# Ledger of designs, part 85: designed miniproteins, single chains, continued (5)

Each design is a single chain, and the fold is of that chain. pLDDT is the mean over its residues in the fold that is shown.

## One batch from the design tools (miniprotein)

Design m18950
Fold by ESMFold2-Fast:
Structure m18950 (fold): chain A 74 residues (1-74)
Amino acid sequence: SMRDELAGLSFDQQRDTAYGIVDWIRETAEARGDSAAVAQAEQLRKQIDAAKTKQQVIDVIEQGLAQLAALEAS
């Protein structure tokens, strides 16, 4: 599963992946003028900054992918 693949990454690799997803969400939201989605991306970024475990980073990645899917469906 995607979750199992993510679990195979190092903590630093998971954080890099999470930041990449958040940056993509932010750029997409800004291009669309979606200020609520921009705020959500900034909140996810803060969660990555605060993360101390692989599980916390994976949780942010899953939240980010859901947010990205919602933006793409718009």
Scores: mean pLDDT 83

Design m18951
Fold by ESMFold2-Fast:
Structure m18951 (fold): chain A 76 residues (1-76)
Amino acid sequence: GRERILELTERGTELEKEALEKKNKEALRKAIFLLSELTLWEMYLHVNPDADPALVEERIERLEKMLKETEELLKK
């Protein structure tokens, strides 16, 4: 759970930097949104350490999908 969120946050931060360097406003907005969602989920897992593993996995999969969509925008 939490370790995967932290890994996604590091990757999202690198995508934000790349979007800034490439001046890709669409990718930058997507990266900022992804990072805000990751921050909210890190906070949720901190206060709910016994959270349902199935719910956590579903949310991580959605965040991974958002990260891939951001990566694809940067390839255009």
Scores: mean pLDDT 82

Design m18952
Fold by ESMFold2-Fast:
Structure m18952 (fold): chain A 71 residues (1-71)
Amino acid sequence: MSDAERRALIRELGRELGLSEEEIEAITQMLLMFRGLDAAAIREVFRRAAEAMAAGRRPLDVVLDIARELA
């Protein structure tokens, strides 16, 4: 998967969750640091981010830890 394809996927999933452009860019920069993350791993990051948001938490801290675990 190319970086352009990863950016497009992250942007689409972030918009679906109602994240701001600034939050999407921050998550994109974090996830692009982990070259081993495929589409399934990126989707798992956003699935857990959605759960964190449902629990009233901001997902940014959780996203980094999850990405590190999945890489």
Scores: mean pLDDT 78

Design m18953
Fold by ESMFold2-Fast:
Structure m18953 (fold): chain A 62 residues (1-62)
Amino acid sequence: SWLDDAIRIVEGRRDDARAELARVTAELAADPSPELQARRDAIQREVDALDAQLAALREMKA
């Protein structure tokens, strides 16, 4: 269904964003630069937005 396809796409984007967050977090642990902190914070906001979007799509299916 359209909704199942939308959920799958958003889940994929969330998983990609989480993987990027893990990478930047590891880099930040090795080098606590303000640029990496800003990058980590930006990706965290993206993950949070995708989680909210995914929750909304799942509610439509319920």
Scores: mean pLDDT 88

Design m18954
Fold by ESMFold2-Fast:
Structure m18954 (fold): chain A 67 residues (1-67)
Amino acid sequence: GAKEKKGLEARDYFEGLLAQGKSSVEAGLETRKKFPLSEEQLEVTREIGRKLREIGDELQKELEERR
């Protein structure tokens, strides 16, 4: 899954920095700078939002009738 894959990339980079002798804080900051807020997670969230909106128009009308 892409979610796990991107997490592994960020984690692997973080562990690589630790192996280079960086502190956990420095490695964390460097990792966040290179992978800011997991750009892929933001993209996935936007993509899910688009798909939900596309399906939501149909589904919401049916749910609104039931609620």
Scores: mean pLDDT 65

Design m18955
Fold by ESMFold2-Fast:
Structure m18955 (fold): chain A 77 residues (1-77)
Amino acid sequence: SERERQVAILQFVLLAADVEIWYVERNPQLPADRQRQILETTRAQLEDVIRQAEALGDAALVQRARELLRRVDELLT
């Protein structure tokens, strides 16, 4: 269904965000500006996922995106 395809796309974006967060966590030698750029881009993507998941009524996707967003915010502090 169209809804199932939309959910799959959001799940893919969440997987990509998780990989980007993992990459920053595993590479502390990255320049601070580069780390911030990756994290700020990932934050924006996660905020978009939350908006789309809320529109779909998918609480599990919203919760997963918020969990990843918390990790991004911790790394940006």
Scores: mean pLDDT 90

Design m18956
Fold by ESMFold2-Fast:
Structure m18956 (fold): chain A 74 residues (1-74)
Amino acid sequence: MATVTAVVSRDRAVESSTQIAKKVLSIEGVLDVSGRVVGDKVELTATFSNEDAANKAAELASSIDGVVSVSVSV
């Protein structure tokens, strides 16, 4: 399994989180999507059955306004 974490600024949290969730849920191989508030930011975490799906999710997330950082872990 591979995990993608996107960090979103709180000021854009609702808009950016919604856009990320919609794009990520459309990716084949998505297993789970969750979010949490961490200080002044929101962390969105998605788990995937394969690394290719995770890399695609990371690219899509990084294109969203309000995203501060994106990381992929396998």
Scores: mean pLDDT 78

Design m18957
Fold by ESMFold2-Fast:
Structure m18957 (fold): chain A 87 residues (1-87)
Amino acid sequence: MSEEEIIKEAKEFALRQIENDPRLTPEQKAKAIEIIEKVVEEGLKENLSPDEVMERLYKALLEAGIPEDVARRILTAFLVTYNFLKS
């Protein structure tokens, strides 16, 4: 897989974590999905490192009112998937 493909797969896994989180309303899920897609797309365009993408994603999710523990879970899902697929 290319690095771009790996990042896209990590994004898809993070999106699934949001859609399956019972603590989020449908409106919060839609907002979080929009944020993840935007931050990952901007990160790919700017050639940011995975760490930089995760830092921007964490801040954006918190600013949008996503609970801190949910935001951390999403970042963990992204990181685990990215590290698994790049190997």
Scores: mean pLDDT 77

Design m18958
Fold by ESMFold2-Fast:
Structure m18958 (fold): chain A 63 residues (1-63)
Amino acid sequence: SARREALLAQIEAYLLRHEPLSVLLDEERLKQRLRDLAAAFGLTLSEEEVTALARRLREQAEA
């Protein structure tokens, strides 16, 4: 849904702005931060979604 997509984009932008590079480059920590932040927004993420989002965030942090 548009709301879900907007919330996920907001979560990704928040993590890129506020998390240190040490967290953004640590896939397991980043996955846990994604789960915790999504839960705070009332979102449930599948493990596949968490893995895909963590990979995209790490690629953006490396750029």
Scores: mean pLDDT 83

Design m18959
Fold by ESMFold2-Fast:
Structure m18959 (fold): chain A 70 residues (1-70)
Amino acid sequence: MKLTEEDKARFREQDTDGDGYISDSALPTLLRSLGYNPSVEELQEIVKAVDTDGDGRINIDELIEYLNSR
């Protein structure tokens, strides 16, 4: 999948603190805003792949790279 610069801008808009991270709880809403309708299982797979620290925070650059690799 190829994310556009507009999609990347939407990720940055969800990063209200400007620290390059979003919360795991923001992921479903963000993906739906991009036109995806992931299942609970797919969301868990994404979180497991990108939240490597298990701290409930997702690095935006890692998320973009993961989505572009699929």
Scores: mean pLDDT 73

Design m18960
Fold by ESMFold2-Fast:
Structure m18960 (fold): chain A 107 residues (1-107)
Amino acid sequence: AEVAEQEARLNQGALAAMETVLEQAEKDGVPKEEVVARVQEIVAGLSEAVGLVREGRYDEAVEALLAAARAAGGEAAEAAARAALDSPPWSAAELRARWAALQARIE
């Protein structure tokens, strides 16, 4: 139960960071290939964080995700990830809808 809740929170943080990266890229006219690379950096950070949380290392998992968010989108992406991690858990339906919307924006 606790691990599943922690994984859900990490997914929230990752999605918030990715949404921030897409908003920045749209404003700055960043090429699609660069946007995909930044999103993939957050996906890699989320994968590492999920591995860490499954080992009972949640604090390290959070730091790994925040570091990936900062690398991909700077302080704004890190702040968005942190705010989402501290927010009430999003429903599975909301996570799915936001992920689908994000995928549509990068395809």
Scores: mean pLDDT 85

Design m18961
Fold by ESMFold2-Fast:
Structure m18961 (fold): chain A 87 residues (1-87)
Amino acid sequence: SEEQEKLLLELARLVLESASKVMSVEKAIGLTLRVIGALVELRYTGDAKGALEEVERVYEELKGVLKPEDVKKLEEIIKKLKKLVEE
């Protein structure tokens, strides 16, 4: 859905901003491109569950290294995406 695509784009922007504060720009871009890849796959295949699973994998890599405030922001977007996929 357009709402799922919008949340994934918002998440990609947040991942780039938050990861760039705590790691190299190259690594931050790599993680952001994984979220963009999930958005592209969702757009062309409709696989919302696959997109959510990739986003959850990116979150697991980031949750131990990001600032607590940025972890909370990621969790809120992922929670919204999960509701749209699972409900």
Scores: mean pLDDT 85

Design m18962
Fold by ESMFold2-Fast:
Structure m18962 (fold): chain A 67 residues (1-67)
Amino acid sequence: MSEVQRRLRAGEYSRELAEEMARRLLEAGLDPATAAAFVRWEFESVGVRVDEEEVRAAVERQAAALA
């Protein structure tokens, strides 16, 4: 998460970054809904506003790839 948080500090939201965060959380055994909540929380914790739908889409893409 530290590398991801460093990229978040750059002040830019990206689907690639959200997908990377989601993949790590899903690999740790989190459900897609919980992973989406954590990804949004991480962005919001550093002052980055994100679209809930875009975060959900990134998580679902990674969940499908891992299933």
Scores: mean pLDDT 72

Design m18963
Fold by ESMFold2-Fast:
Structure m18963 (fold): chain A 75 residues (1-75)
Amino acid sequence: GIAEEEARLAADPRSAAAWHALGEELYRQGRYEEAAAAFRRALSLDPTDRAAAENLVRAELAIDPSLAASIRPPN
């Protein structure tokens, strides 16, 4: 649960895996803004974690579904 993942992060706040796991638990509970923040932390520590990147997009779309229409660069 979230308490267990928060305890893991208190012990090792630089663990990308622990931030990813916290994000998944927050997403499961509908806490999408906090889940997105946790996934961003995981990616800042391990930018090669494609699962965390995919989960971040899912969390951001849960916050604002219209973001799916706005991800295109200009031109």
Scores: mean pLDDT 75

Design m18964
Fold by ESMFold2-Fast:
Structure m18964 (fold): chain A 74 residues (1-74)
Amino acid sequence: MSPAAKYIDKLLKEEDPEIYEVVKECPEIVKDVLALDYVGIPVKDTNLPEGEEIVKAFRFGDVEKLKELCSKLK
């Protein structure tokens, strides 16, 4: 697991356990995108087309949409 993915897992486990239960099962690339958003890097600059949708679902607590996106990327 990348340092970015490890960082987001630790952060969510402490601050939002409910969303962590969804994110922990997501592919590493989803965790990397979320970590980049936390440090202010635009998700549009990633190679993941769904990056903006993932960040929006995460920020609005849309657990169903986040789960759908993670399943699509597996």
Scores: mean pLDDT 73

Design m18965
Fold by ESMFold2-Fast:
Structure m18965 (fold): chain A 70 residues (1-70)
Amino acid sequence: GREKAEEAREKAVETARNAKNLSPLGREIAEGLVGIAYGVGIATNDYEWAAEMSEKVGELAAEGKAGGKL
């Protein structure tokens, strides 16, 4: 449900904030991307997609693939 999607978003934001491979600006951009993914999912009433995309963006940030060059 929505609560699980919010928990996934919070965890993804924490992952982006702790991404040692990202610059401070890169971390802010990664956090913003997590927020956008979550927001799109919520706007479409797809809480599962909101959770999955938030987690995926967080993982890509940690791997330096999302925002890693910024």
Scores: mean pLDDT 72

Design m18966
Fold by ESMFold2-Fast:
Structure m18966 (fold): chain A 65 residues (1-65)
Amino acid sequence: SMMEEIRESAEKIAEALYNGDYEKARQLAMETMRWIVEKSKSDKEFMEMLNLFTKLTTDEIRKLT
């Protein structure tokens, strides 16, 4: 599902950031953004997916601190 793929990306990005691997985190974030752009069918859906991505990524980072 869309939520599952965004969650997996969020977890991987948070882990990369926690490990200080900023290059990997950047690459994963760019890949996720490209996926969101491709899968969204409207500006509204794009914003909803982006908001979900930022929320889940923040939540995962918070769990590791």
Scores: mean pLDDT 87

Design m18967
Fold by ESMFold2-Fast:
Structure m18967 (fold): chain A 70 residues (1-70)
Amino acid sequence: SIEELIEMLKETELLPEAILHLAADTLGVSEELTPLDVKEKLKKLEKIDPRLAKAVLELLEELGLTSQLE
């Protein structure tokens, strides 16, 4: 699941960009990833699956990546 994949990336100390790419792929952003794209896809995901959107956002915040979603 995405939760398990994000936890794995957190444990492997991968770059923040890799985590954003993983989140974007899950949200349907296929090619070029920007913080704005991730933010917009998260907002759309919240309408479809608010629990998953919350989990992704909380993980991004814990990793200090929410500043990239400005």
Scores: mean pLDDT 57

Design m18968
Fold by ESMFold2-Fast:
Structure m18968 (fold): chain A 101 residues (1-101)
Amino acid sequence: SEALVREAAMALELAGLDFIIELFEKEVTPTIVRELETLLETLLEWTKEPAFRELSEKLRERLRELLERAKEVIENTPELDPEEKARLLGLIREILELIEE
């Protein structure tokens, strides 16, 4: 069903987010920063879709947990350019606001 496809797609995106956050914690590179930004932009587009509210509460809570972890990691990374840091934190904030609706 369409609902199961959405659940599977979101679960895959969350696995990708978990992995890139782990890489970011180990080593901050331009490639890792760009991949994190791309994933956050993808997740933001997903959260804007009406069908996002039909996702299981477990997946929605997992997304929140990962975003809060990403926020903490980014805030505590002194090697990040201030403009890149602002962009990543801005994306996280926008997604979190949409989830709380």
Scores: mean pLDDT 84

Design m18969
Fold by ESMFold2-Fast:
Structure m18969 (fold): chain A 94 residues (1-94)
Amino acid sequence: SEEEIEALREVKDVFVKALKEGKTPQEALNALADELEKRGYRSLALRLKSLADFIPPYMGLKDFKVFLENSLPLVTREDDRRILEILLEALDKV
């Protein structure tokens, strides 16, 4: 939903902070999901946890960016595409 996407934009700094502190993309995604769940966005949090579980725990920033860029044209749902775009924008701030 638009409300969920707006919430993701508001809390994306949690993801950026985790990455700047040396966390992996998987750990940073889980931190972002936990903050969204705390704010009541449980469905969005579950989607982010599913993405975190899908990627290898050793995946670094560069590989994660390439993965997201390659995934964008394959995503059929508008909300999923917007989630990936927000994560890509956040990676540019690290």
Scores: mean pLDDT 86

Design m18970
Fold by ESMFold2-Fast:
Structure m18970 (fold): chain A 100 residues (1-100)
Amino acid sequence: SLLEQLRAAGEAFLAALRAYAAGEATEDEVLSAYMRFLHALDRVLATLDEETRRRARALADEISREFSAFVAAVQAGDRAAAERHLARLAELVGELVRTA
């Protein structure tokens, strides 16, 4: 149940990122999806062993950095940078969901 919620929140977050890059979603909508993803992650983290939790938190920190860079690239109109950060976010979210 918690892992299914994390998968769904991760998929929704990636969909929101793609929509924002395409001009089809607002910054508030992508921030809302990000917060839902973090909430689902925190609930899963409470069920993990210490080593797995440490790895998941490290991935979450990378996701946070890439998300900030992605938003900045979209706002600057740097489509190439936005695409690179989006691709990295997709990899990191997928790895985090598989890690949990």
Scores: mean pLDDT 90

Design m18971
Fold by ESMFold2-Fast:
Structure m18971 (fold): chain A 85 residues (1-85)
Amino acid sequence: SIKELFEELKKLLEKGETPSIELFVELVKKVTTEELSEEEKREIAELIAEFLKSHGVEVSEETILDTIENDPELLIDSLKKFLSS
């Protein structure tokens, strides 16, 4: 479930632990394959933006949401780049 994956990622971030890249990639893939409400997409965008900001990347939730809707493969590539650095 996308909700279970979201909650797992949120718990890791709240503990100050870095989630694996595979968990974020799976989350983005589920967003592209599952029918989600706009509210659910925004919550996921907020989580990803918060994670990136915690790693020194200045990005807005709106930018992440737009990328999820228009170019999810770009988001996956960006997450891989930032998490492997």
Scores: mean pLDDT 73

Design m18972
Fold by ESMFold2-Fast:
Formats: structure tokens, C-alpha cells, sequence
Structure m18972 (fold): chain A 64 residues (1-64)
């Protein structure tokens, strides 16, 4: 279970990264997948889902 501060940090980092992917030309379909994963992690307050989201974003950013 994530704290409110951890949720806020995840939201800020995730939204910034998603916006960067949009600017880099990542498809709308893949952007929606990342948005859904972020929203699910936030709504469930799941630390495991938050870590999974961040790892997937880091790998995607690394491949740009």
C-alpha cells in the first residue's frame, strides 16, 4: 500500500514520462496502455503495480 506522497510522486513521474513518449511519436495505442497501467497502480495504491509501471517506462525510454 503506497502513501499519499508515494502516489503523488508516481503520478508526477508517470505523467511526465507519458507526455515525453507522446512527443517522441509513440503510438496512441501504446500511450493508452501506459495510462491504464499508471491509473491502475494509483487507484489500487499497489506498490508492486507502481514498480512494474516504472520499470516498463524506464525500458521504453531507454529504447528511444
Amino acid sequence: HMTDAEIERLKQIGESAINFLKKMGVSDEEIEEFKQKLDEAIASRSKEKGVEFLNEMAEKLKKL
Scores: mean pLDDT 84

Design m18973
Fold by ESMFold2-Fast:
Structure m18973 (fold): chain A 88 residues (1-88)
Amino acid sequence: QLDTLIKEAEAILAKAQSINDSILANEDTEILADQIGKIAIELLHLNKELATMIAQNEITNAAKFLQLNSLLQQVSDLLTEAAQIIDQ
């Protein structure tokens, strides 16, 4: 369960990093805004799954939990930065 969420979080982190690279490359802001929205939905879904696991007392590996939480925070930070740049 946590391993699956970690892999999904790593995948969306890579997508978020790619969007920041695309902003620097001066790509279409409408396309970038759509991509940010899609990643934000994926991030929301992962946060809901993690919240469900916490509520069901399924978190037994503290190191993996901290790793996942760190990845989700990095995605959130990158999306916030990207959204602020595009909305300028």
Scores: mean pLDDT 79

Design m18974
Fold by ESMFold2-Fast:
Structure m18974 (fold): chain A 92 residues (1-92)
Amino acid sequence: MEEEERRRRELGREIAEELELGMARSFAERLEKAKEDEEKYREELIELLQWAGLTREEAEELVEKYPELEELVDYLLEKGLITEEQAEILKK
């Protein structure tokens, strides 16, 4: 009786993990495209932080304190808001 629900939960977890990695890849690509436009780059960093679970206000404050992508990614990893694999994708 529980075997089908266990298999569905396992498949759901794999899909969720792939979606989370896909989001990290999407943010890395958008940040790379926006790197020459200071305002667009800042907005992409804010969107990244909001995806990681911060409010827009918290994200804006963090970008002011840590303007470099690597510092923000290290902060998110240290807080447990992203995985090491997501951090590697974002840092490239």
Scores: mean pLDDT 74

Design m18975
Fold by ESMFold2-Fast:
Structure m18975 (fold): chain A 72 residues (1-72)
Amino acid sequence: SDSIAEEAARIGRELAELALKAGNEELKRLAEQAGVKAAVTQDPAYVELLRRALEAAKRGDLETAIELLKKI
């Protein structure tokens, strides 16, 4: 099972990949920064924000994903 750090890194990577496919440089930058911060701090609240951001991005709601990542 993934540690909090492993899950945060994985979600950050998935978000960055989605951002690259969408051509959204802001989302990619925020995903990389937020994923690293969540993995280093291991704060469950940051991981929950990453999970919500990934779900929004998968729905094509990139604006909501960006807003959620800015809270990390």
Scores: mean pLDDT 86

Design m18976
Fold by ESMFold2-Fast:
Structure m18976 (fold): chain A 109 residues (1-109)
Amino acid sequence: MEKLERGLELIRRRDIAGFVQLLDELLAKKDYETAAELLLEALKSPDIGVRLWAALRLLELIDSLEDEEKKKKYLEELIKSLEELMKVSDELTQKVLNSLKQDALKKLE
């Protein structure tokens, strides 16, 4: 709860360095669920680079989640975010995003 709220504040302030530091601390403590929730919020960023970075980090982290129901929910939210990002991205970025989407879909099977 407390770490999630701090992460959301860092995202609102666009404090990318502080956000990355908090994620590293969460991963070191194996708090994968809080890290995943923060990355899902970063996927709502107006910055395409931040959204791509968050999508990559979330896809890597998803394999560390032991809760299959939460894993499925986070993968479904990631796929929706990638589809929305593809609508506003150039052709090269769309190919990268489609590759990430295919990886996420494979993890749902």
Scores: mean pLDDT 79

Design m18977
Fold by ESMFold2-Fast:
Structure m18977 (fold): chain A 82 residues (1-82)
Amino acid sequence: EEEELKKKAIEALKQGNFEEAARLVSKIPNATPEDIAKLLVEAGLNDKQIAEFLNALKKVDPSLTREDFKEIVEKYFELKKK
C-alpha cells in the first residue's frame, strides 16, 4: 500500500501533475522529508518543477512546516551529489 502510493506519486511527478502527486504523497503514512526528496530525485525533476510541487504540497498538507520544506530541498540536493 505505501509502496503503491510512492509509485503513483512518482508517475504523477513525471507527468507534471503536481497537485495529484501532492495528494498521493500526503497519504503516505510514514513519509519523512527525506522520503519525499527521494521521490523527487527518482522522478527526475528540475528546480522549477520542485518549486511547483512544493507549492502544491503546502496547499494539500498544511501540517508540513517551513522547516519540513527546507529539509526536503536540502535532502534533494544531497541525494543528487555523488
Scores: mean pLDDT 80

Design m18978
Fold by ESMFold2-Fast:
Structure m18978 (fold): chain A 105 residues (1-105)
Amino acid sequence: SKEEKFIEDIRKVGDEAIKKVEASNLPEELKKLAIDLIRSFVEYLIRLVKENLMTKEDIKKAVELGKEQMLEKFRELGASEEDIALVQEIFDEFAKKVKEIADKY
C-alpha cells in the first residue's frame, strides 16, 4: 500500500540521517540528542500516517516545523555555531528527503 511504502521510505531516510550524525564530528552528547530527535520524529510521522491524520501538505509542514524545533533544542543547550551548522546540514537533507517522499504519498 501507499502507507506501507511511506513508512518504509521514512524509516530508511531516518536511518540515513542517523548514520550521518554518527559519522559527524559532533560531540557524543549532541550525537545522542540528534539521533533521539530523528527517531522520535520518524515515529511521530509514522503514527500520524497510520491514523490517517496527515495529508502530503501536512507532512511537509510537520517536517519543516520539526526541523526548526530540533535546531532550537541545540541552541538552548548552548551548542557552538559550528555544531549547529553540522546539525542543520543533516536536518536540512533529512527534511528535503521527507518532502520528496511526501510528494509520492
Scores: mean pLDDT 85

Design m18979
Fold by ESMFold2-Fast:
Structure m18979 (fold): chain A 85 residues (1-85)
Amino acid sequence: MLMEKVKEAVEEFIKKIGPLLLNPQPDSREQIEKHIEELKKRLEEILEEAEKENAPKEVIDTIRQVLEALDSVALPAAEKALSKM
């Protein structure tokens, strides 16, 4: 269940961001930043639930890796894109 929540959240995020990247509008950067923050909050909640329920280490590590990727790759890339608009 926890991994299904992670997968669903990430897939929904990608589907929301796709149209914004294909047809950029002046408000696209605000929407992209908002969606990144919403995904981070969702994943942090899932991580907290996983740790409280003593989920397998593999599940916890996967959630942490996705959060790290958002901070180290997605957020810097989004900020760089945002500064151009």
Scores: mean pLDDT 73

Design m18980
Fold by ESMFold2-Fast:
Structure m18980 (fold): chain A 87 residues (1-87)
Amino acid sequence: MKIETRPLSDEEIDALAEEIAKNYKNASTVVAGALTVVGLDVEGHREEALRLLDKIISKLKELIKQNPDDEYAKETLEFFEKMREKL
């Protein structure tokens, strides 16, 4: 099987990070976001994976600043921060 891979643009990374962060309560969206980061790293696009992950973390931190009692946002942030530490 020929798998064609390409790096994501900065615009695509920003758009994906915004979608994932806004849908942080949707487990399917969070899992899809995590799989996208892992897929980029596995396919040799580690810099793009790290940029996407850092953008997700940044947007989640902004959401928590607006809603500091949002436990779901905090849990999703912790999940992506742990992923960042291992990447």
Scores: mean pLDDT 78

Design m18981
Fold by ESMFold2-Fast:
Structure m18981 (fold): chain A 90 residues (1-90)
Amino acid sequence: SDEAIEALAHGAVLAGEGRLEEAIRIILEGVPSASEETARALAEAAKLVAETNSQEGGDKLGEAAGAAAAGDDEKALEYAKQAIEIAKKA
């Protein structure tokens, strides 16, 4: 949904600013299908991507956000964890 996409985008900005708890809250409020684990992984991925300026990490984070917006929590978590690993190597 458009609301889920906006929540994920806002959450990514907050996480990039180091505001992880606020990012997690916004994601959980805007994406009802997201688990707390997925919201945390998405926020951590967004923060690391912003800190490392990882283009590959950002692309994978985009896939994770797309899965979350589509209601696929399992794929969202998997892709978010992959984005974290990619960003850590940058």
Scores: mean pLDDT 87

Design m18982
Fold by ESMFold2-Fast:
Structure m18982 (fold): chain A 65 residues (1-65)
Amino acid sequence: MDEIREAMALVAIAVAGTLGVRLVSISDGKAEVEITTDPDEAKKLAEELKRVMKKLGIELKIHFV
């Protein structure tokens, strides 16, 4: 179960990678990402990722750079 959720989270993060999202770490149902774009765009990406990760039951930590 956790393996499938983590795999789905990795796919979602990889898709968002084309929009300026980068995976920092993933372990034990927790994921950390960096968003490297303008603050307004970063906010929108963060809101979309939080929604997806919440549905997967994964805790998301976001770093704005």
Scores: mean pLDDT 76

Design m18983
Fold by ESMFold2-Fast:
Structure m18983 (fold): chain A 91 residues (1-91)
Amino acid sequence: YLATVDFIKDGKILKISLIADDSAEALIDQTIEIIEENKDLADKVLIRFSAPSEAERLRIAEELARRLEESGFTKDVRVFPDGSVEVWLKK
């Protein structure tokens, strides 16, 4: 599994983080940790996943979105039909 995390401020990509793991759960945990550690750098984060199947990719996206909404450091979380996740960070 792979996650690409784009940290965006004022419409510009400031940082891209790549996360890889053999476990979907571990990938989600690491993705949340990296977003939290870097939340002061950006207004918005765009996350894209790669997984063995489309169904698994969408499941990962939905689970990540749910956990980010519960995290307390996000304003808004949206899962797009393509399985990408857009996150607006609390200032």
Scores: mean pLDDT 84

Design m18984
Fold by ESMFold2-Fast:
Structure m18984 (fold): chain A 95 residues (1-95)
Amino acid sequence: GGFTLPPEVSELLSRLHTLWGQVLRNPKNSETVKELADTLVELARLFARLGDGDGVQSLLVLLESLYRLAKHYNLPSTEYVKKKVEEVRRLLEEL
């Protein structure tokens, strides 16, 4: 297939970059962590629609890292992030 990224992927990648920077500056901000998890799942769904299993797997690794961060800081969003990890894992298994 073509490796041309859809415009919506570029927009979500830009949002991911911004939110990732925010999490690195303030890792205890549970709301920003939740928003980053949502953005990672949206990107994973887009990559899954494109048949990009490597892309989905890369996002799963990032989401698992975010889950470990949420657990480390005992954030209220920890269980929410865990469910997002499980959602992306299912997307990868269905490819």
Scores: mean pLDDT 85

